# Designs tried in a protein design run: designed miniproteins, single chains, continued (4). Part 85

Each design is a single chain, and the fold is of that chain. pLDDT is the mean over its residues in the fold that is shown.

## One batch from the design tools (miniprotein)

Design m14925
Fold by ESMFold2-Fast:
Structure m14925 (fold): chain A 73 residues (1-73)
Amino acid sequence: MEELEREIDIGVAQIALGVKVTIASKVSEEVRKEAEKLADETVAKLPSLSREEAKELTKRVIKEIDELIKKAE
């Protein structure tokens, strides 16, 4: 069940990051591109990390995207 739990964690992270990219797209194309790059790089790394490391990385990247959105208005 560890495999299924990891797949669920990755799926949830993809959804959360996708929502943040969508919000960024409403601010500007530049912010969207940066957010999408961060999201894509994060998702690519998730399968190689432990569940705890994956969760921490996702949380950190969400914060980085939120900061980009805040700076751009």
Scores: mean pLDDT 81

Design m14926
Fold by ESMFold2-Fast:
Structure m14926 (fold): chain A 76 residues (1-76)
Amino acid sequence: MERIEELAEEAVRRIEEVTDLLLAGASADDPEVVALAREAERAAEEIRAAAPTSEAAREALLRVLEAIARAAERLA
């Protein structure tokens, strides 16, 4: 379960970092934004792979989706 929690924390943190950079005026094409987004996507993909057989992974995935929803709200 430690791995899923670590992945969820990393994905949420990376989503927040990307959101903060975009709000500060960074372009979506900025190498730092792209790199952080890729890290968030990789962590989320590992959680998704575990979701069919793990309730903790499903809960972690919901946490990531909530972070994305908050990011979308802040960027609107």
Scores: mean pLDDT 83

Design m14927
Fold by ESMFold2-Fast:
Structure m14927 (fold): chain A 72 residues (1-72)
Amino acid sequence: MSEKQQQLLADQQEGVLRMLRWSLQRLPNPSAADRELVERIEKVLEEAQTLSPKEKLELMEETNAWIREVLA
C-alpha cells in the first residue's frame, strides 16, 4: 500500500470516529460508558495528529476494533 493510500484510509476512518464522537456528545443522558468512549476517541484523535500515515492507520484500525468490542 502506498503512503498516499494509507493517509486516505486513515483520514476516512478518522472521519468515522469524529462522527461517532459528535453523536455521543449529543445524547441527552450519556452513561459512564458513553463518556469514557468520548474521552478515548478524543485521546486517539489527538495522538493521530503526531503520527505517520502508516501509524495513524494502525491506530485507527485498533480503535475501531476496540469500539466494536465495547458496543457488542
Scores: mean pLDDT 81

Design m14928
Fold by ESMFold2-Fast:
Structure m14928 (fold): chain A 95 residues (1-95)
Amino acid sequence: NPEKVASLEVLYNKKLEELLREVERLAKELGVDPEEPIRLVREKSEEARETTIRESYQLQKDGVTSLPPYTPLRIFEERMEEVREEARRLLEELA
């Protein structure tokens, strides 16, 4: 559904921007180079977005007449929380 995909894109851009800013701030506070954590965030966030879109299409193909509007956004939010946790762990390991 195009409307749901558009909503996901807005959410993706917002979450990515917020997380990148948070990672840069934390890296400076810890005295570590933000380059690798930023790369991890970008790569994992894109994977989360792509997986959410792919799963949405697969559900429709596998006999779901319509995809619930909240399900893809929920999956994406969960994946973004995982990305945030991974970035935090990497920052701590580099500190």
Scores: mean pLDDT 75

Design m14929
Fold by ESMFold2-Fast:
Structure m14929 (fold): chain A 115 residues (1-115)
Amino acid sequence: SRTFEAIRARVNALQDAFGLSPAARAAVDARLDAAFARLRALEAAARTSEDIARLIGRLLALLDDLVADIVRAAVAEQGVDAVRARAERLREVAGERVLAAQILEEVARLEAARA
């Protein structure tokens, strides 16, 4: 499936952009693989445009969860300031502004939780 391949490629690119360790990458990849096993069964059962919309919604929710996992892992390994700097750099890349804002919001939540 092109959609599953695109999501895996996006997750891999984010892990590279945020410089995750091999151990952190393995944890994210394991979560992705487990979610894909469940979602492929739903894809195979899809027959209507509404079924496809539901699958897309679940895939977007999975991406949001994996972005949060990647941010938390990067913060644990590199600290908040380094991850904030990476996300602010991402804001200057065409097409990445929304994702950069999402990552900065997650960083702000992690800082608030430590206060």
Scores: mean pLDDT 80

Design m14930
Fold by ESMFold2-Fast:
Formats: C-alpha cells, sequence, structure tokens
Structure m14930 (fold): chain A 64 residues (1-64)
C-alpha cells in the first residue's frame, strides 16, 4: 500500500542517518539504501528487515 511504502521509505532515511552517524563508509550506506529501497518498493518488507539486520550485525551495530 502507499502508506506502507511511505513508512518504509521514511525508515530507510532514518537508517541512513544512523549509519552515517556511526561512521559507516558512504559507499556501503548507498549500496544498502539502494537494496532496501528496491525491496520496499517491491513490497518485500520482511526481506528488507532481514537485509538490514544482517548489515547491522556484520558491522557490530545495535538496531536504531
Amino acid sequence: SAVELAVGRAEIAEVVEYLRSQGVPEEEIRRLERELTALVEAGRFREARALLDQFLASHGLPAP
């Protein structure tokens, strides 16, 4: 739905700001943002969350 898509996009923006504040390289942030955006736009919200969780774990970061 349009609401779910808008919420997903807002959450991605917050995640991007969080990762930038944690010193994650911009290239890695942009790659993750592209992948998350594609999944959210396809309605694949569970896969987007799993990708984010894996990325955070691989960088030793807690969830925002």
Scores: mean pLDDT 83

Design m14931
Fold by ESMFold2-Fast:
Structure m14931 (fold): chain A 87 residues (1-87)
Amino acid sequence: SHMEEAVNREKERAIAEIEELTREALARTSDPQTQRRIRSYAAAMKAQVEREAELAIKEKLSEEEIRRIADAVIAQARAVLDALVAA
């Protein structure tokens, strides 16, 4: 359906952005423990994106609502990854 296509597009965008943010975060630290935390968090965030995509389909969210959720998840990932590097 058009809705499922919109969900899959925003899911792929969010995952790609999280992977890029993860690469940037890993490049900003040489501490092995911090690198493990970054990778663990990135994996959890990608799993969260998949759960949000399933819920968006179930709840029949609009394309605009789906985009806002994806943007919010990306913003959260950026903030947490930045905090992990700063710690």
Scores: mean pLDDT 88

Design m14932
Fold by ESMFold2-Fast:
Structure m14932 (fold): chain A 65 residues (1-65)
Amino acid sequence: DTAAVRQQIDDLMAVLDPDQQQRVRDAVARDGVSRDTYVDIVLDVAQSRFQLTPQAVQVMRDNLA
């Protein structure tokens, strides 16, 4: 449901800093509003804030798919 994904993105945006908010806006503009876009956004934020390895990001992506 696109409306549910939009709500999840909006909820995430409320807790992000301005730089991360801009990355989210860019991702939505490029790829549209979808579950895959939301997963990409969550993983980008997690990698940026917690300095996750590429291997950890891949494991999280596989579990969220």
Scores: mean pLDDT 74

Design m14933
Fold by ESMFold2-Fast:
Structure m14933 (fold): chain A 66 residues (1-66)
Amino acid sequence: SLEQELNRVETLRNLHLISAQSNQWLLDSNPDMPEDLRAQERASLARTQAAIDDLDGRVGALRDQL
């Protein structure tokens, strides 16, 4: 059902949001992190944020169908 799909997508979005928050905390808590590792963590955060943005669009589209 649309309701089951919406719940699945919202759950996945929330899991990605938790990952993004943890990654941001790691970056904020380690200012002396080597630049190569910091760049890797920033790239990971950017990919997670892009996934969240895509999922936000899917949530909106599914809600519009309800």
Scores: mean pLDDT 87

Design m14934
Fold by ESMFold2-Fast:
Structure m14934 (fold): chain A 92 residues (1-92)
Amino acid sequence: MAEEAKKKAEEATKLAKQGTEHALKAMDYASQGNFDKAKEHLEKAEKLIDQAKRKLDEAIRLGGEGHPAVLEGGIEVGIALIAYGVAKTILE
């Protein structure tokens, strides 16, 4: 029944966590003065977060809005967006 919505939410959570990891790596490389690698990781973070948002939107459309997996996906996308925003500000 809610299995497809749960799968999409779990995919969103995985992608968002990967986006957060790349945003944190971008900040770490920037702190080392390695702006080329920092920019590469920031670009990867943006693409992963965009995919996570699309998967989360699919899960919500499939009626999963009240599901714990969708709530977790929303939290992880929020964390990823904050990390990305901080990394982007450091690189500007």
Scores: mean pLDDT 86

Design m14935
Fold by ESMFold2-Fast:
Structure m14935 (fold): chain A 82 residues (1-82)
Amino acid sequence: WEEWLEKVLREQERMREAGKEREARALVARAVGRFLGAEEEGERIARAILEDPERAVELFREFMERHREKAEKLAEELEAKE
């Protein structure tokens, strides 16, 4: 998992530096979905981030609330590697 997480963090940083913030957010949503075992929900949120950002924020909040315990651990890992 750690190597995969590092790759995701590097790729999203590259996207942000290139001015592709929406794509970077979509990549993170997919990564979170895979980590939490909810890949289909992660893909739906990633799609919404690219196509309907307002709806994406709501969907992501609902997803994170539903998977709160695992999401808190992932957030801790992401903050530690930033």
Scores: mean pLDDT 71

Design m14936
Fold by ESMFold2-Fast:
Structure m14936 (fold): chain A 64 residues (1-64)
Amino acid sequence: SRVPLKIFSNLPVEKQQKLIEEIEQGLLSPETQDLLRTLLGVSDDWLEWWIEHLQKEKELLEQR
């Protein structure tokens, strides 16, 4: 449920740090989403699905 290696390793180190922070918040910034679309060719639907899953998992883990 953590960021896939493929996504993480394709980002510059500065963006990797930002992505980690945003994942911990359960919400990706539009800038980060746009970079993921550009680098990986993922759709908005896939990004929304991934963000939703990260947010749900974080809430379940921390709030039960």
Scores: mean pLDDT 66

Design m14937
Fold by ESMFold2-Fast:
Structure m14937 (fold): chain A 55 residues (1-55)
Amino acid sequence: HMEEKIKKLDENYKIAKELVRRRAAAEGRTPEQLERDLKQLDKAYESMKEYVKKK
C-alpha cells in the first residue's frame, strides 16, 4: 500500500542524505554548498513522495 512505499522512500532518503554529506566532506564542499545540495535532495524527495501519492 501507499504507506509502505512512503516508508521505503523515507528510509532511502535518510541514507541518501548521509551519502550526500560524506561526498561533500570528500570533495571539500563548504557548509553553504552542502546546504544547497541537501535542499535539492529534499525537493526531489518531496516530488517523489507526491508522485507516489498520485499513483
Scores: mean pLDDT 79

Design m14938
Fold by ESMFold2-Fast:
Structure m14938 (fold): chain A 113 residues (1-113)
Amino acid sequence: DAKTLGLNFLQTIASTTAMILERNKENEEFNVEELQRLTPTELAQLLLLARENQDTDLIDLIRTLATKYNMQDLLALLAQADTPAGQAALRAQIEAAAAELGERILKRMKEAE
């Protein structure tokens, strides 16, 4: 199932990024560069994961960095994630992106083997 594969991949990126940000919370520049490497879909998954886990420390860290470094796209995602309707829209976007991502992963795996 391509969608499940894509969702698992995005969830792994989100979980790994959360651990990296926590370990490097005193190194703001490093954490900003990590956030800048993520796609909007990966950032959305990270924010939803933090909210589902009630990880207020992670949300506060991300919000502080986004504000201090004027990360406009991330600030917009944070505002969207603050509402139930926005959260539902982000989940729908993640699911659509995950299906496409999963199909690309499966195609590459089949072509390589």
Scores: mean pLDDT 85

Design m14939
Fold by ESMFold2-Fast:
Order: structure tokens, then sequence, then C-alpha cells
Structure m14939 (fold): chain A 70 residues (1-70)
């Protein structure tokens, strides 16, 4: 379900934060985009878990989408 995917994304973001790894953070965002997690939910999770601003979260998602389009 989408709820399960959102929960899994949260876990991945929390693990990346604990590791202090920007690469793992980007990989988690890319995973969420691939799973079809809505942009609004991605933004909320990035703000809540990683402390990103809305602008930073939107930029991270744009980067992830661009990388996946290749």
Amino acid sequence: SMADKVAALRERLEAAKAAGSGVAELEAVMWGVRQGVPREALVELLQEVLGMSEEAAETAIDVAEALLAD
C-alpha cells in the first residue's frame, strides 16, 4: 500500500540521517520517487526527518526525478 511505502521511506530517511550520508539521503528520495510516493508526502517527510526547508525538499525531489529520467 502507499502507507507502507511512506513508512519504508521514513525508515530509509531516518537511517540516512543517522549515518550522516547525503548519498544515502538522495538514494532514499530516489527510492520514494520510484515507488510513486506523492511529491507532497516526499516534501513533508524531508522537512520532518531531515529538517529541510520546503524549497530544499522540492530541489532534492527535482534532482532525484532528473536522475531517474536518465
Scores: mean pLDDT 88

Design m14940
Fold by ESMFold2-Fast:
Structure m14940 (fold): chain A 68 residues (1-68)
Amino acid sequence: MRVEIPFGHIVGAAVMASLLRKLPEVLSAEVEADGIDKARVIVEFRSREAAEELMERLRKEGIEAREV
């Protein structure tokens, strides 16, 4: 299952992608630039449950993570 996590800056996205790649439930985490001041991380999970748990946590922190 793939999840998009938006970031206000590419450096923050790169740090998050590196951390997410260390999780056993993550198959891949890639940074995509969206202009100069925006970026996103596309994460692929082994299970829907792991993806949903992360999305809930990120939304509580004010980050609009979504399934893609």
Scores: mean pLDDT 79

Design m14941
Fold by ESMFold2-Fast:
Parts: structure tokens; sequence; C-alpha cells
Structure m14941 (fold): chain A 75 residues (1-75)
């Protein structure tokens, strides 16, 4: 069975994911596409990690943050 995250762990991970998405968008807007790609990569790794640990809802929320960041950049 999947291990539940503590409330602190879940909150911290989600905040990190939100910050990574925000930083990716800001880096892209500042012309630093390499840094933006790095933040997106970290966000993707967090989503995979959450999924592997069985935290599907958290993984899904992180994936949505990734998709929104990509949309903001790609358009």
Amino acid sequence: MRRPLSPEEGERLLKVAEELAKQAIEAYKNGDKSTAASYLSALGVLAIGADIQGNEELAERIRKLYEEAVKEMEK
C-alpha cells in the first residue's frame, strides 16, 4: 500500500512545486530559457516521485502546475 505523507510533507512538497512553476515562468520571461528548463525538469521529477510514492492527487496537482507553466511559455 502507498505510504501517506505527513501534512507537513504534503504541504512542503506542494509549495516547492508551486515555487518551481513560478520560477520557471519568471526565468523564461527574463530570457533565461536554460534556467526555465531546469525548473520545469525539477517540477517533472517531483511529479514522478509523488506518483511512485502513491500520492496520486499530489502528483496530479504537480503535473497541472507543469502544464500551466508550459502553456504560459509556449503560446
Scores: mean pLDDT 77

Design m14942
Fold by ESMFold2-Fast:
Structure m14942 (fold): chain A 86 residues (1-86)
Amino acid sequence: SEPVEVVFGSGLLYRVTQLPDGSYLATNVDTGGQYLVVEDPENDSVTVTALGGLRVTITVSREDFFNFNPEMVRRMLEVAREKAAA
């Protein structure tokens, strides 16, 4: 899928691409900082891993992630629909 720009959390702009394994790569447009985003519906969680320097992983509830990142969620659903239509 073509990368798209979404607002993430605190109003920072990210380019988001779905990876072949179904995870998402989010790249900050100003800093180039990269985050791996993995949704786990079975455990009602989303895991976010910073890829630059020391790898830091944060796990949050899907509800908190979805409420805090509505544009990112919209992009995730859009990509899922495109995959289902192909």
Scores: mean pLDDT 69

Design m14943
Fold by ESMFold2-Fast:
Structure m14943 (fold): chain A 87 residues (1-87)
Amino acid sequence: SLEEKFVEKFEKKAEEAIKEVEERTKDKKAVEEVKKKAEEIFIEAGTVWPLELKDKVKSVEEGYKEIEKKALKKLEEAVEEVLKKYE
């Protein structure tokens, strides 16, 4: 399903982000902060963002594409914020 494809891709990108923060900072607090931010993004992608996009997208497929794009951008921003704070 489109949801399963999104979940798989986001989980993979979140794992990569967590590893990058761990390797660059070597700080347990930085790792916990990026994990928390990734979890918050994932929750919003599955709850709030689908409702916000329902009337703005032409199809369910376009909706998941926009959710994926937004989630991955938010994850990248979270990594940059954590690295700036702890590096």
Scores: mean pLDDT 81

Design m14944
Fold by ESMFold2-Fast:
Structure m14944 (fold): chain A 87 residues (1-87)
Amino acid sequence: SSLDQAQQIIDATEAYLAAVKKQILAEKDASKAKELYDQALAAYHQAIKQIKEITGDNATLEITKRLFRLLAEVTDLWVLVRQLEKA
């Protein structure tokens, strides 16, 4: 179903963002951390676009909540990069 496809995209994106977060936390080079963040941001935008095309106006409350959680995760990655830039 469209909802199952949307959830699979969210699951894959969550896993990818978690892996990127681990890489950024281990990183000492702010430029490399920024590159990882830029890739994560691009993946997030692609996931949002795909989910919108699949669900249209029929996104469930659960899908919507998960999308807001993905946005929070991407924002956390941005904060980590900014902290490395200040070190």
Scores: mean pLDDT 86

Design m14945
Fold by ESMFold2-Fast:
Formats: structure tokens, sequence, C-alpha cells
Structure m14945 (fold): chain A 67 residues (1-67)
């Protein structure tokens, strides 16, 4: 089940990363905030993943370890 959650979080982060490429800066911040709330992770983790500062896998692992 944790492997399932890891995959889901990673896929969600990948989707957001692609969406923010075509969004305004305001829309990017909103997407990051909403994603952080939905996934129950820090905004910083989502922002770093979206900017490519950390891998999507690393961000997903951070999300799971927070539990």
Amino acid sequence: SKEEELKRIKEALETVKEKVKTASKREQEIAIDVTAEVLKVSKETVRKAVKGEISLEEAAEIALKRK
C-alpha cells in the first residue's frame, strides 16, 4: 500500500510539474498550494519538485516519511 501511495504521489507531482509550465506565476503558486494541501506535504517540497531541484521520487518519499 505504501508503494501504491508513493506511485500516486509521484504521478500527481509529475502532472502538476507539467501543468505549471503553461501557467502564469500566480496560477503556478495556486497549483503548488492546492497540491500541497491535497497531498498533505509542505509547499516547499512541491515547489522544489516542480522546479526540478529535487526528483519527483525524492519528493514523493518525503511526503510518505512525513507520516
Scores: mean pLDDT 76

Design m14946
Fold by ESMFold2-Fast:
Structure m14946 (fold): chain A 67 residues (1-67)
Amino acid sequence: SKEEEAAELGKKAGEKAAELLEKYFGKKPTVTVEVVDPETAKITLTVGDYTGTFLVTIEEMKRFLAR
């Protein structure tokens, strides 16, 4: 339940971040999501030689998606 919610929110937040970054880089980043605990997701975004990894909570993902 909570792990499924974290995975779903991680995918949505990662895709939203990728769409925002595509406007900046002209290329959509690759998104990888890993649930590390029931309330936390690890989101990795890769575009060209740039890789960013973020540990985000369910609350942080919900706030980001509400923007």
Scores: mean pLDDT 80

Design m14947
Fold by ESMFold2-Fast:
Structure m14947 (fold): chain A 69 residues (1-69)
Amino acid sequence: SRAQAILDKIIASLDASIRAATTDEQRQALLAYIDTLLEALERSDMFSDDQLAEFRARLEALRKEIEAL
């Protein structure tokens, strides 16, 4: 779907940004952006329960990667 393709692109962009982040300020900005995306998913009625669970898990995995830095 278009929504899934957009989210896949966002996740790929986030992964690249995490790898490029060299400052704590950049990492904090990425965490805030991930939190914003998670909130947007919770407010959205566009996704099935399975899609929401998958997208949330992927975003939370990226958040944990940043927190481990």
Scores: mean pLDDT 78

Design m14948
Fold by ESMFold2-Fast:
Structure m14948 (fold): chain A 86 residues (1-86)
Amino acid sequence: MPSKEELELARKALSKVEDINKLISSMVAGAIREGAELGLDKDSIEKGIADSIADVLLSQGASQEEADAVRKLSLSEIDKLIDELK
Protein backbone atom coordinates (compact mmCIF):
# COMPACT_ATOMS: atom_id res chain seq x y z
CA MET A 1 0.00 0.00 0.00
CA PRO A 2 1.55 3.32 -1.05
CA SER A 3 2.49 6.02 1.45
CA LYS A 4 1.60 9.69 0.95
CA GLU A 5 5.20 10.34 -0.12
CA GLU A 6 5.07 7.49 -2.67
CA LEU A 7 1.80 8.85 -4.09
CA GLU A 8 3.38 12.31 -4.55
CA LEU A 9 6.43 10.76 -6.29
CA ALA A 10 4.17 8.74 -8.60
CA ARG A 11 2.06 11.82 -9.40
CA LYS A 12 5.22 13.78 -10.31
CA ALA A 13 6.41 10.95 -12.59
CA LEU A 14 3.03 10.59 -14.35
CA SER A 15 2.92 14.36 -15.04
CA LYS A 16 5.91 13.90 -17.41
CA VAL A 17 3.81 11.92 -19.95
CA GLU A 18 1.58 14.04 -22.22
CA ASP A 19 -0.63 11.16 -23.47
CA ILE A 20 -0.69 9.08 -20.29
CA ASN A 21 -4.48 8.45 -20.50
CA LYS A 22 -4.13 7.04 -24.03
CA LEU A 23 -1.12 4.93 -23.01
CA ILE A 24 -3.01 3.36 -20.09
CA SER A 25 -6.14 2.67 -22.17
CA SER A 26 -4.11 0.84 -24.84
CA MET A 27 -2.10 -1.18 -22.31
CA VAL A 28 -5.19 -2.19 -20.31
CA ALA A 29 -7.08 -3.38 -23.42
CA GLY A 30 -4.19 -5.52 -24.67
CA ALA A 31 -3.21 -6.95 -21.27
CA ILE A 32 -6.80 -7.89 -20.30
CA ARG A 33 -7.28 -9.80 -23.57
CA GLU A 34 -3.97 -11.70 -23.29
CA GLY A 35 -4.27 -12.29 -19.54
CA ALA A 36 -7.81 -13.66 -19.86
CA GLU A 37 -6.64 -16.16 -22.49
CA LEU A 38 -3.87 -17.30 -20.10
CA GLY A 39 -6.15 -17.43 -17.04
CA LEU A 40 -4.27 -14.68 -15.16
CA ASP A 41 -6.07 -12.86 -12.37
CA LYS A 42 -6.86 -9.13 -12.60
CA ASP A 43 -4.24 -8.16 -9.99
CA SER A 44 -1.44 -9.89 -11.97
CA ILE A 45 -2.50 -8.12 -15.17
CA GLU A 46 -2.67 -4.73 -13.42
CA LYS A 47 0.78 -5.24 -11.84
CA GLY A 48 2.26 -5.92 -15.28
CA ILE A 49 0.67 -2.74 -16.64
CA ALA A 50 2.02 -0.66 -13.71
CA ASP A 51 5.54 -2.03 -14.29
CA SER A 52 5.31 -1.17 -18.01
CA ILE A 53 4.11 2.37 -17.20
CA ALA A 54 7.03 2.80 -14.76
CA ASP A 55 9.48 1.72 -17.51
CA VAL A 56 8.01 4.35 -19.88
CA LEU A 57 8.34 7.00 -17.15
CA LEU A 58 12.03 6.12 -16.65
CA SER A 59 12.61 6.56 -20.41
CA GLN A 60 10.97 10.02 -20.17
CA GLY A 61 13.24 11.30 -17.40
CA ALA A 62 11.62 10.05 -14.20
CA SER A 63 14.00 9.01 -11.41
CA GLN A 64 14.22 5.39 -10.23
CA GLU A 65 12.48 6.43 -6.98
CA GLU A 66 9.57 8.01 -8.90
CA ALA A 67 9.24 4.96 -11.20
CA ASP A 68 9.35 2.54 -8.24
CA ALA A 69 6.53 4.53 -6.58
CA VAL A 70 4.36 3.96 -9.68
CA ARG A 71 5.17 0.21 -9.66
CA LYS A 72 3.60 -0.07 -6.18
CA LEU A 73 0.24 1.32 -7.37
CA SER A 74 -2.84 -0.50 -8.63
CA LEU A 75 -4.24 0.61 -11.99
CA SER A 76 -7.15 2.32 -10.20
CA GLU A 77 -4.68 4.30 -8.04
CA ILE A 78 -2.76 5.35 -11.17
CA ASP A 79 -6.05 6.48 -12.79
CA LYS A 80 -6.87 8.59 -9.69
CA LEU A 81 -3.46 10.30 -9.79
CA ILE A 82 -3.84 11.10 -13.50
CA ASP A 83 -7.30 12.59 -12.83
CA GLU A 84 -5.71 14.77 -10.10
CA LEU A 85 -3.09 16.10 -12.56
CA LYS A 86 -5.78 17.86 -14.70
Scores: mean pLDDT 73

Design m14949
Fold by ESMFold2-Fast:
Structure m14949 (fold): chain A 96 residues (1-96)
Amino acid sequence: SLAEDLRRLAELVKTNPEEALEHARYLVETSDDPEYKAFARRVIEELERMKKLTPEQQEKVRDSLAYELYLAAAQFDPSLREEILKKLREDDEKRK
């Protein structure tokens, strides 16, 4: 699913940027949704641009990009956002 693909991209961006690029290119090629393709192309551009930065700047860009991908995943699947909010509320009310 779109949301799961975005979550996978977010994890790969932090752990293996090269695989993240390959996955994003796969999504551009195989997806039928123009918005999804545009988003994946944007991710590719950010990851390619990142390679020209210093290692410290690359880490910061990867963290920011991963965060945005997690937010996008929740946006494309509102049910995931609902579940996350419920779990956060339960944990906070239980001890916080």
Scores: mean pLDDT 72

Design m14950
Fold by ESMFold2-Fast:
Structure m14950 (fold): chain A 101 residues (1-101)
Amino acid sequence: SKVDEAVERLLQKVREFLKEANEKDLTPEEISEKYRELLAEIQKLRDVMLEEGVDEETVNNAYFRLATLLALVKNRILKGEKFSDEEIELILEAVRDIIRY
């Protein structure tokens, strides 16, 4: 479905952001830009879910939880924290769990 495609795209972009943060010393400006790109992907997911008839309260709740999770991740990256492969998979599982509707 279009929702499944938007979900896979978001998961891939989150994985890429975490891996890039591990491999590079990203500037605060680069981190903020990548975070805004992720927020845009969450917005696209929200729009697709609404288009496919998922109720507005469910979609808005998922959007808020995703944005909050990614803000926490962004703040850890801004502090120079690196993520293990296990932590990356746990973050991706948390994203999947939020959007499992």
Scores: mean pLDDT 87

Design m14951
Fold by ESMFold2-Fast:
Structure m14951 (fold): chain A 94 residues (1-94)
Amino acid sequence: AEIVFESPRRDVAEAALEIFRQLAKELGWSVGPLVETPEGYRIVMVADSAEALEGMVARLYDAAGRLVYELEFVKESEDRIAARVGPDSALEEE
């Protein structure tokens, strides 16, 4: 399954990339580089299956233990997952 994250904001995309790198390292998957596009920034990660990420939530914390960014993995089809910003993500509220 292909996991895609897109954002017009560099700070948001950098936070998402750190989450993707952590997941890729833990699960033995491959994450692509942060790519600048006309629409902003894009990250792609390839997973073994969509089922492995259904309903998964990944979080990034600052040095004080405060939640900075939350990604929710939403299955869009059997071969595609969208990484969406979770409701508690500080970067999307400011």
Scores: mean pLDDT 69

Design m14952
Fold by ESMFold2-Fast:
Structure m14952 (fold): chain A 73 residues (1-73)
Amino acid sequence: GDLEKAAEYAKKAAEAAGNEEAKKSGESMFRAGLDGHGPAAVAAGAYEAAKVATTEEAKKYALQSMRYGQRGA
């Protein structure tokens, strides 16, 4: 579903980021989705990950995670 897609893209954003802050943000976002904090929490985490992402690929994944989080809300 949309929440699963949001979590998947959050993980991809963290892996592609190339920096520890974005990776931690992405992991927190993924965890929030799994722990039932809902799509809004995942979307908020994706926004934070996008702000610290240093690679274009990581930013694209963070934006996709945010979009799926918003759709699932």
Scores: mean pLDDT 66

Design m14953
Fold by ESMFold2-Fast:
Structure m14953 (fold): chain A 68 residues (1-68)
Amino acid sequence: MSAEEARRAAEESLEAIRELLEEAKTADERKKAQLYAAAGILAAEVEFLATLLDEEEAAEVRRRLEEL
């Protein structure tokens, strides 16, 4: 995987995480658990993808992940 591909994948995953967390706020209990699980998996992917990026880009991606 190239750094460019990793950056794009990280950005798309960050957007997906945000959407999942927003949906979880109004979801029923069962769907909420599923959405949190999916968000956690994507967050782990983002952390891994960040390790493939330059220090500055990785810091930005991690900041956005913390911001949710």
Scores: mean pLDDT 82

Design m14954
Fold by ESMFold2-Fast:
Structure m14954 (fold): chain A 68 residues (1-68)
Amino acid sequence: MDAAKKTIQTLIDGAREQGVPQSQVDAAEQQLNKLLEEHERNKDDPQKVQQILLQRQQVIDQLQQLAQ
């Protein structure tokens, strides 16, 4: 949990430094934190974990595209 939260903070800080609009950074941070909480609640459900990881990757990819 702590390591994943640190990763989210690093990604958000990086996006902010790259000039991604604050509103999009805030939305992505909220989505990533929500997905982290859902992952922790469903860690014993492999199907839900897989869906959450895919959604997390989509948010990360979107932030990276906005940063470029």
Scores: mean pLDDT 79

Design m14955
Fold by ESMFold2-Fast:
Structure m14955 (fold): chain A 108 residues (1-108)
Amino acid sequence: STKDLIEKLKEIHNKLKQRIEDIVAQNLPNARQLIVDEISRAALEVLKLVRANITDPAAIAAIEAEIGRTLTLILIASKTMDTPDFAAFALEELDKTMQTIIDIVNAA
């Protein structure tokens, strides 16, 4: 159901946010790259769930475009910001992107 899909999407998002917080707390020299890698893995998991559970090709395309836009912003930020600023930016952008994905799922 749409509700079950949204619950799974929220679980992925909450786990991703916790992983980012944990990476920042460890103060690793490669923290920004580890955050990018975790976001990329979560994005693939979201796309897999969306493609398996949504039949509207316009909704799938809109979600793919939103994820692509967010990944591009995250990659740029990872190269231009320090780790604390990058993590804060990434968490805010991920919250916005997840809300957009949920809104598209509810409208489909």
Scores: mean pLDDT 91

Design m14956
Fold by ESMFold2-Fast:
Structure m14956 (fold): chain A 56 residues (1-56)
Amino acid sequence: GPAAAEEQARKERTIAGIRRAGAEYGLSEEQIEALEALVRAGQFDEAERRLLRLIL
């Protein structure tokens, strides 16, 4: 339904953002894959906390 489509769009936008941050801050493929897995699982807050920990 529409809610599922909106959630999927949010996941794809967030993953694209993670890939851009990974390129900018020199994250490894393993680190990027771990963040993408959190986003795909709907764990947006945990993905954000982990990303900030990696770039700070």
Scores: mean pLDDT 85

Design m14957
Fold by ESMFold2-Fast:
Structure m14957 (fold): chain A 84 residues (1-84)
Amino acid sequence: MSISYTSGDITLTVYDLGDAKLLVLTKDGESWDAAVITYDGKIYYTTKDPDVKIEKIADGVYLVEVDGQKFLLDLNNDTLSPYK
């Protein structure tokens, strides 16, 4: 019930909360940042200056940017991969 991708010391994990998705950014084994994506596609950050940035690019598809790297989060297929 979670999707994760690790790139170096950074791990992005997406948890299914039922009516929402929780995206957690972990660095060096510690939680760094988090955001919530609701069932209607709204994005809520836990801080005003988030280290993870999320942009909705299509229905259920999001571009996630962290530390200059971009990832594609596809909730229709439950995948998280590097963006090309």
Scores: mean pLDDT 76

Design m14958
Fold by ESMFold2-Fast:
Structure m14958 (fold): chain A 64 residues (1-64)
Amino acid sequence: SEFEEIRVEIIKILVDEMAKVKKTATPEIQKQLDEDFETLKKWVEENLSPEKAEEVKKYIDEKM
């Protein structure tokens, strides 16, 4: 659906910003971001279709 496509796009923007912060972050902040990425993966599994959840999880893995 168009609504799900928009949600995926917003999530990808958030992932990009988190990844950007991680590049210059301290080790403790990097660990917090890694935990936030895992939380986000769980959220997409619960809230998106399986296909879109897998797309977002792969995108996160590429940015970690």
Scores: mean pLDDT 86

Design m14959
Fold by ESMFold2-Fast:
Structure m14959 (fold): chain A 98 residues (1-98)
Amino acid sequence: SDEIRKEIKEREEKALKEAEPLVAAAVDAAQRGDADAVRRHLREMLELARKYKSLLVASMVHAVLLVARANGLTDVADEFEPEVDELIKEAKEWLKQA
């Protein structure tokens, strides 16, 4: 449905605009080795992804986990990996509803 695709696009654009500063802050925190800041930003991004049912934000959360791992924050990555995996499964179901 073209109407459903337009609604999804508009929701994704809103979610992305709210997520962009959080992604930037999370990446910066990961590069600085600030595990607590990465945890805060990941939680906020997870809430945004669920609020908007955003596939883009869900994918960005996964990308931030990879950045955290690459910067030696393995404890943070291991802590959040199960929640991020669950979110990606939820995001796939949101896409099927389109």
Scores: mean pLDDT 85

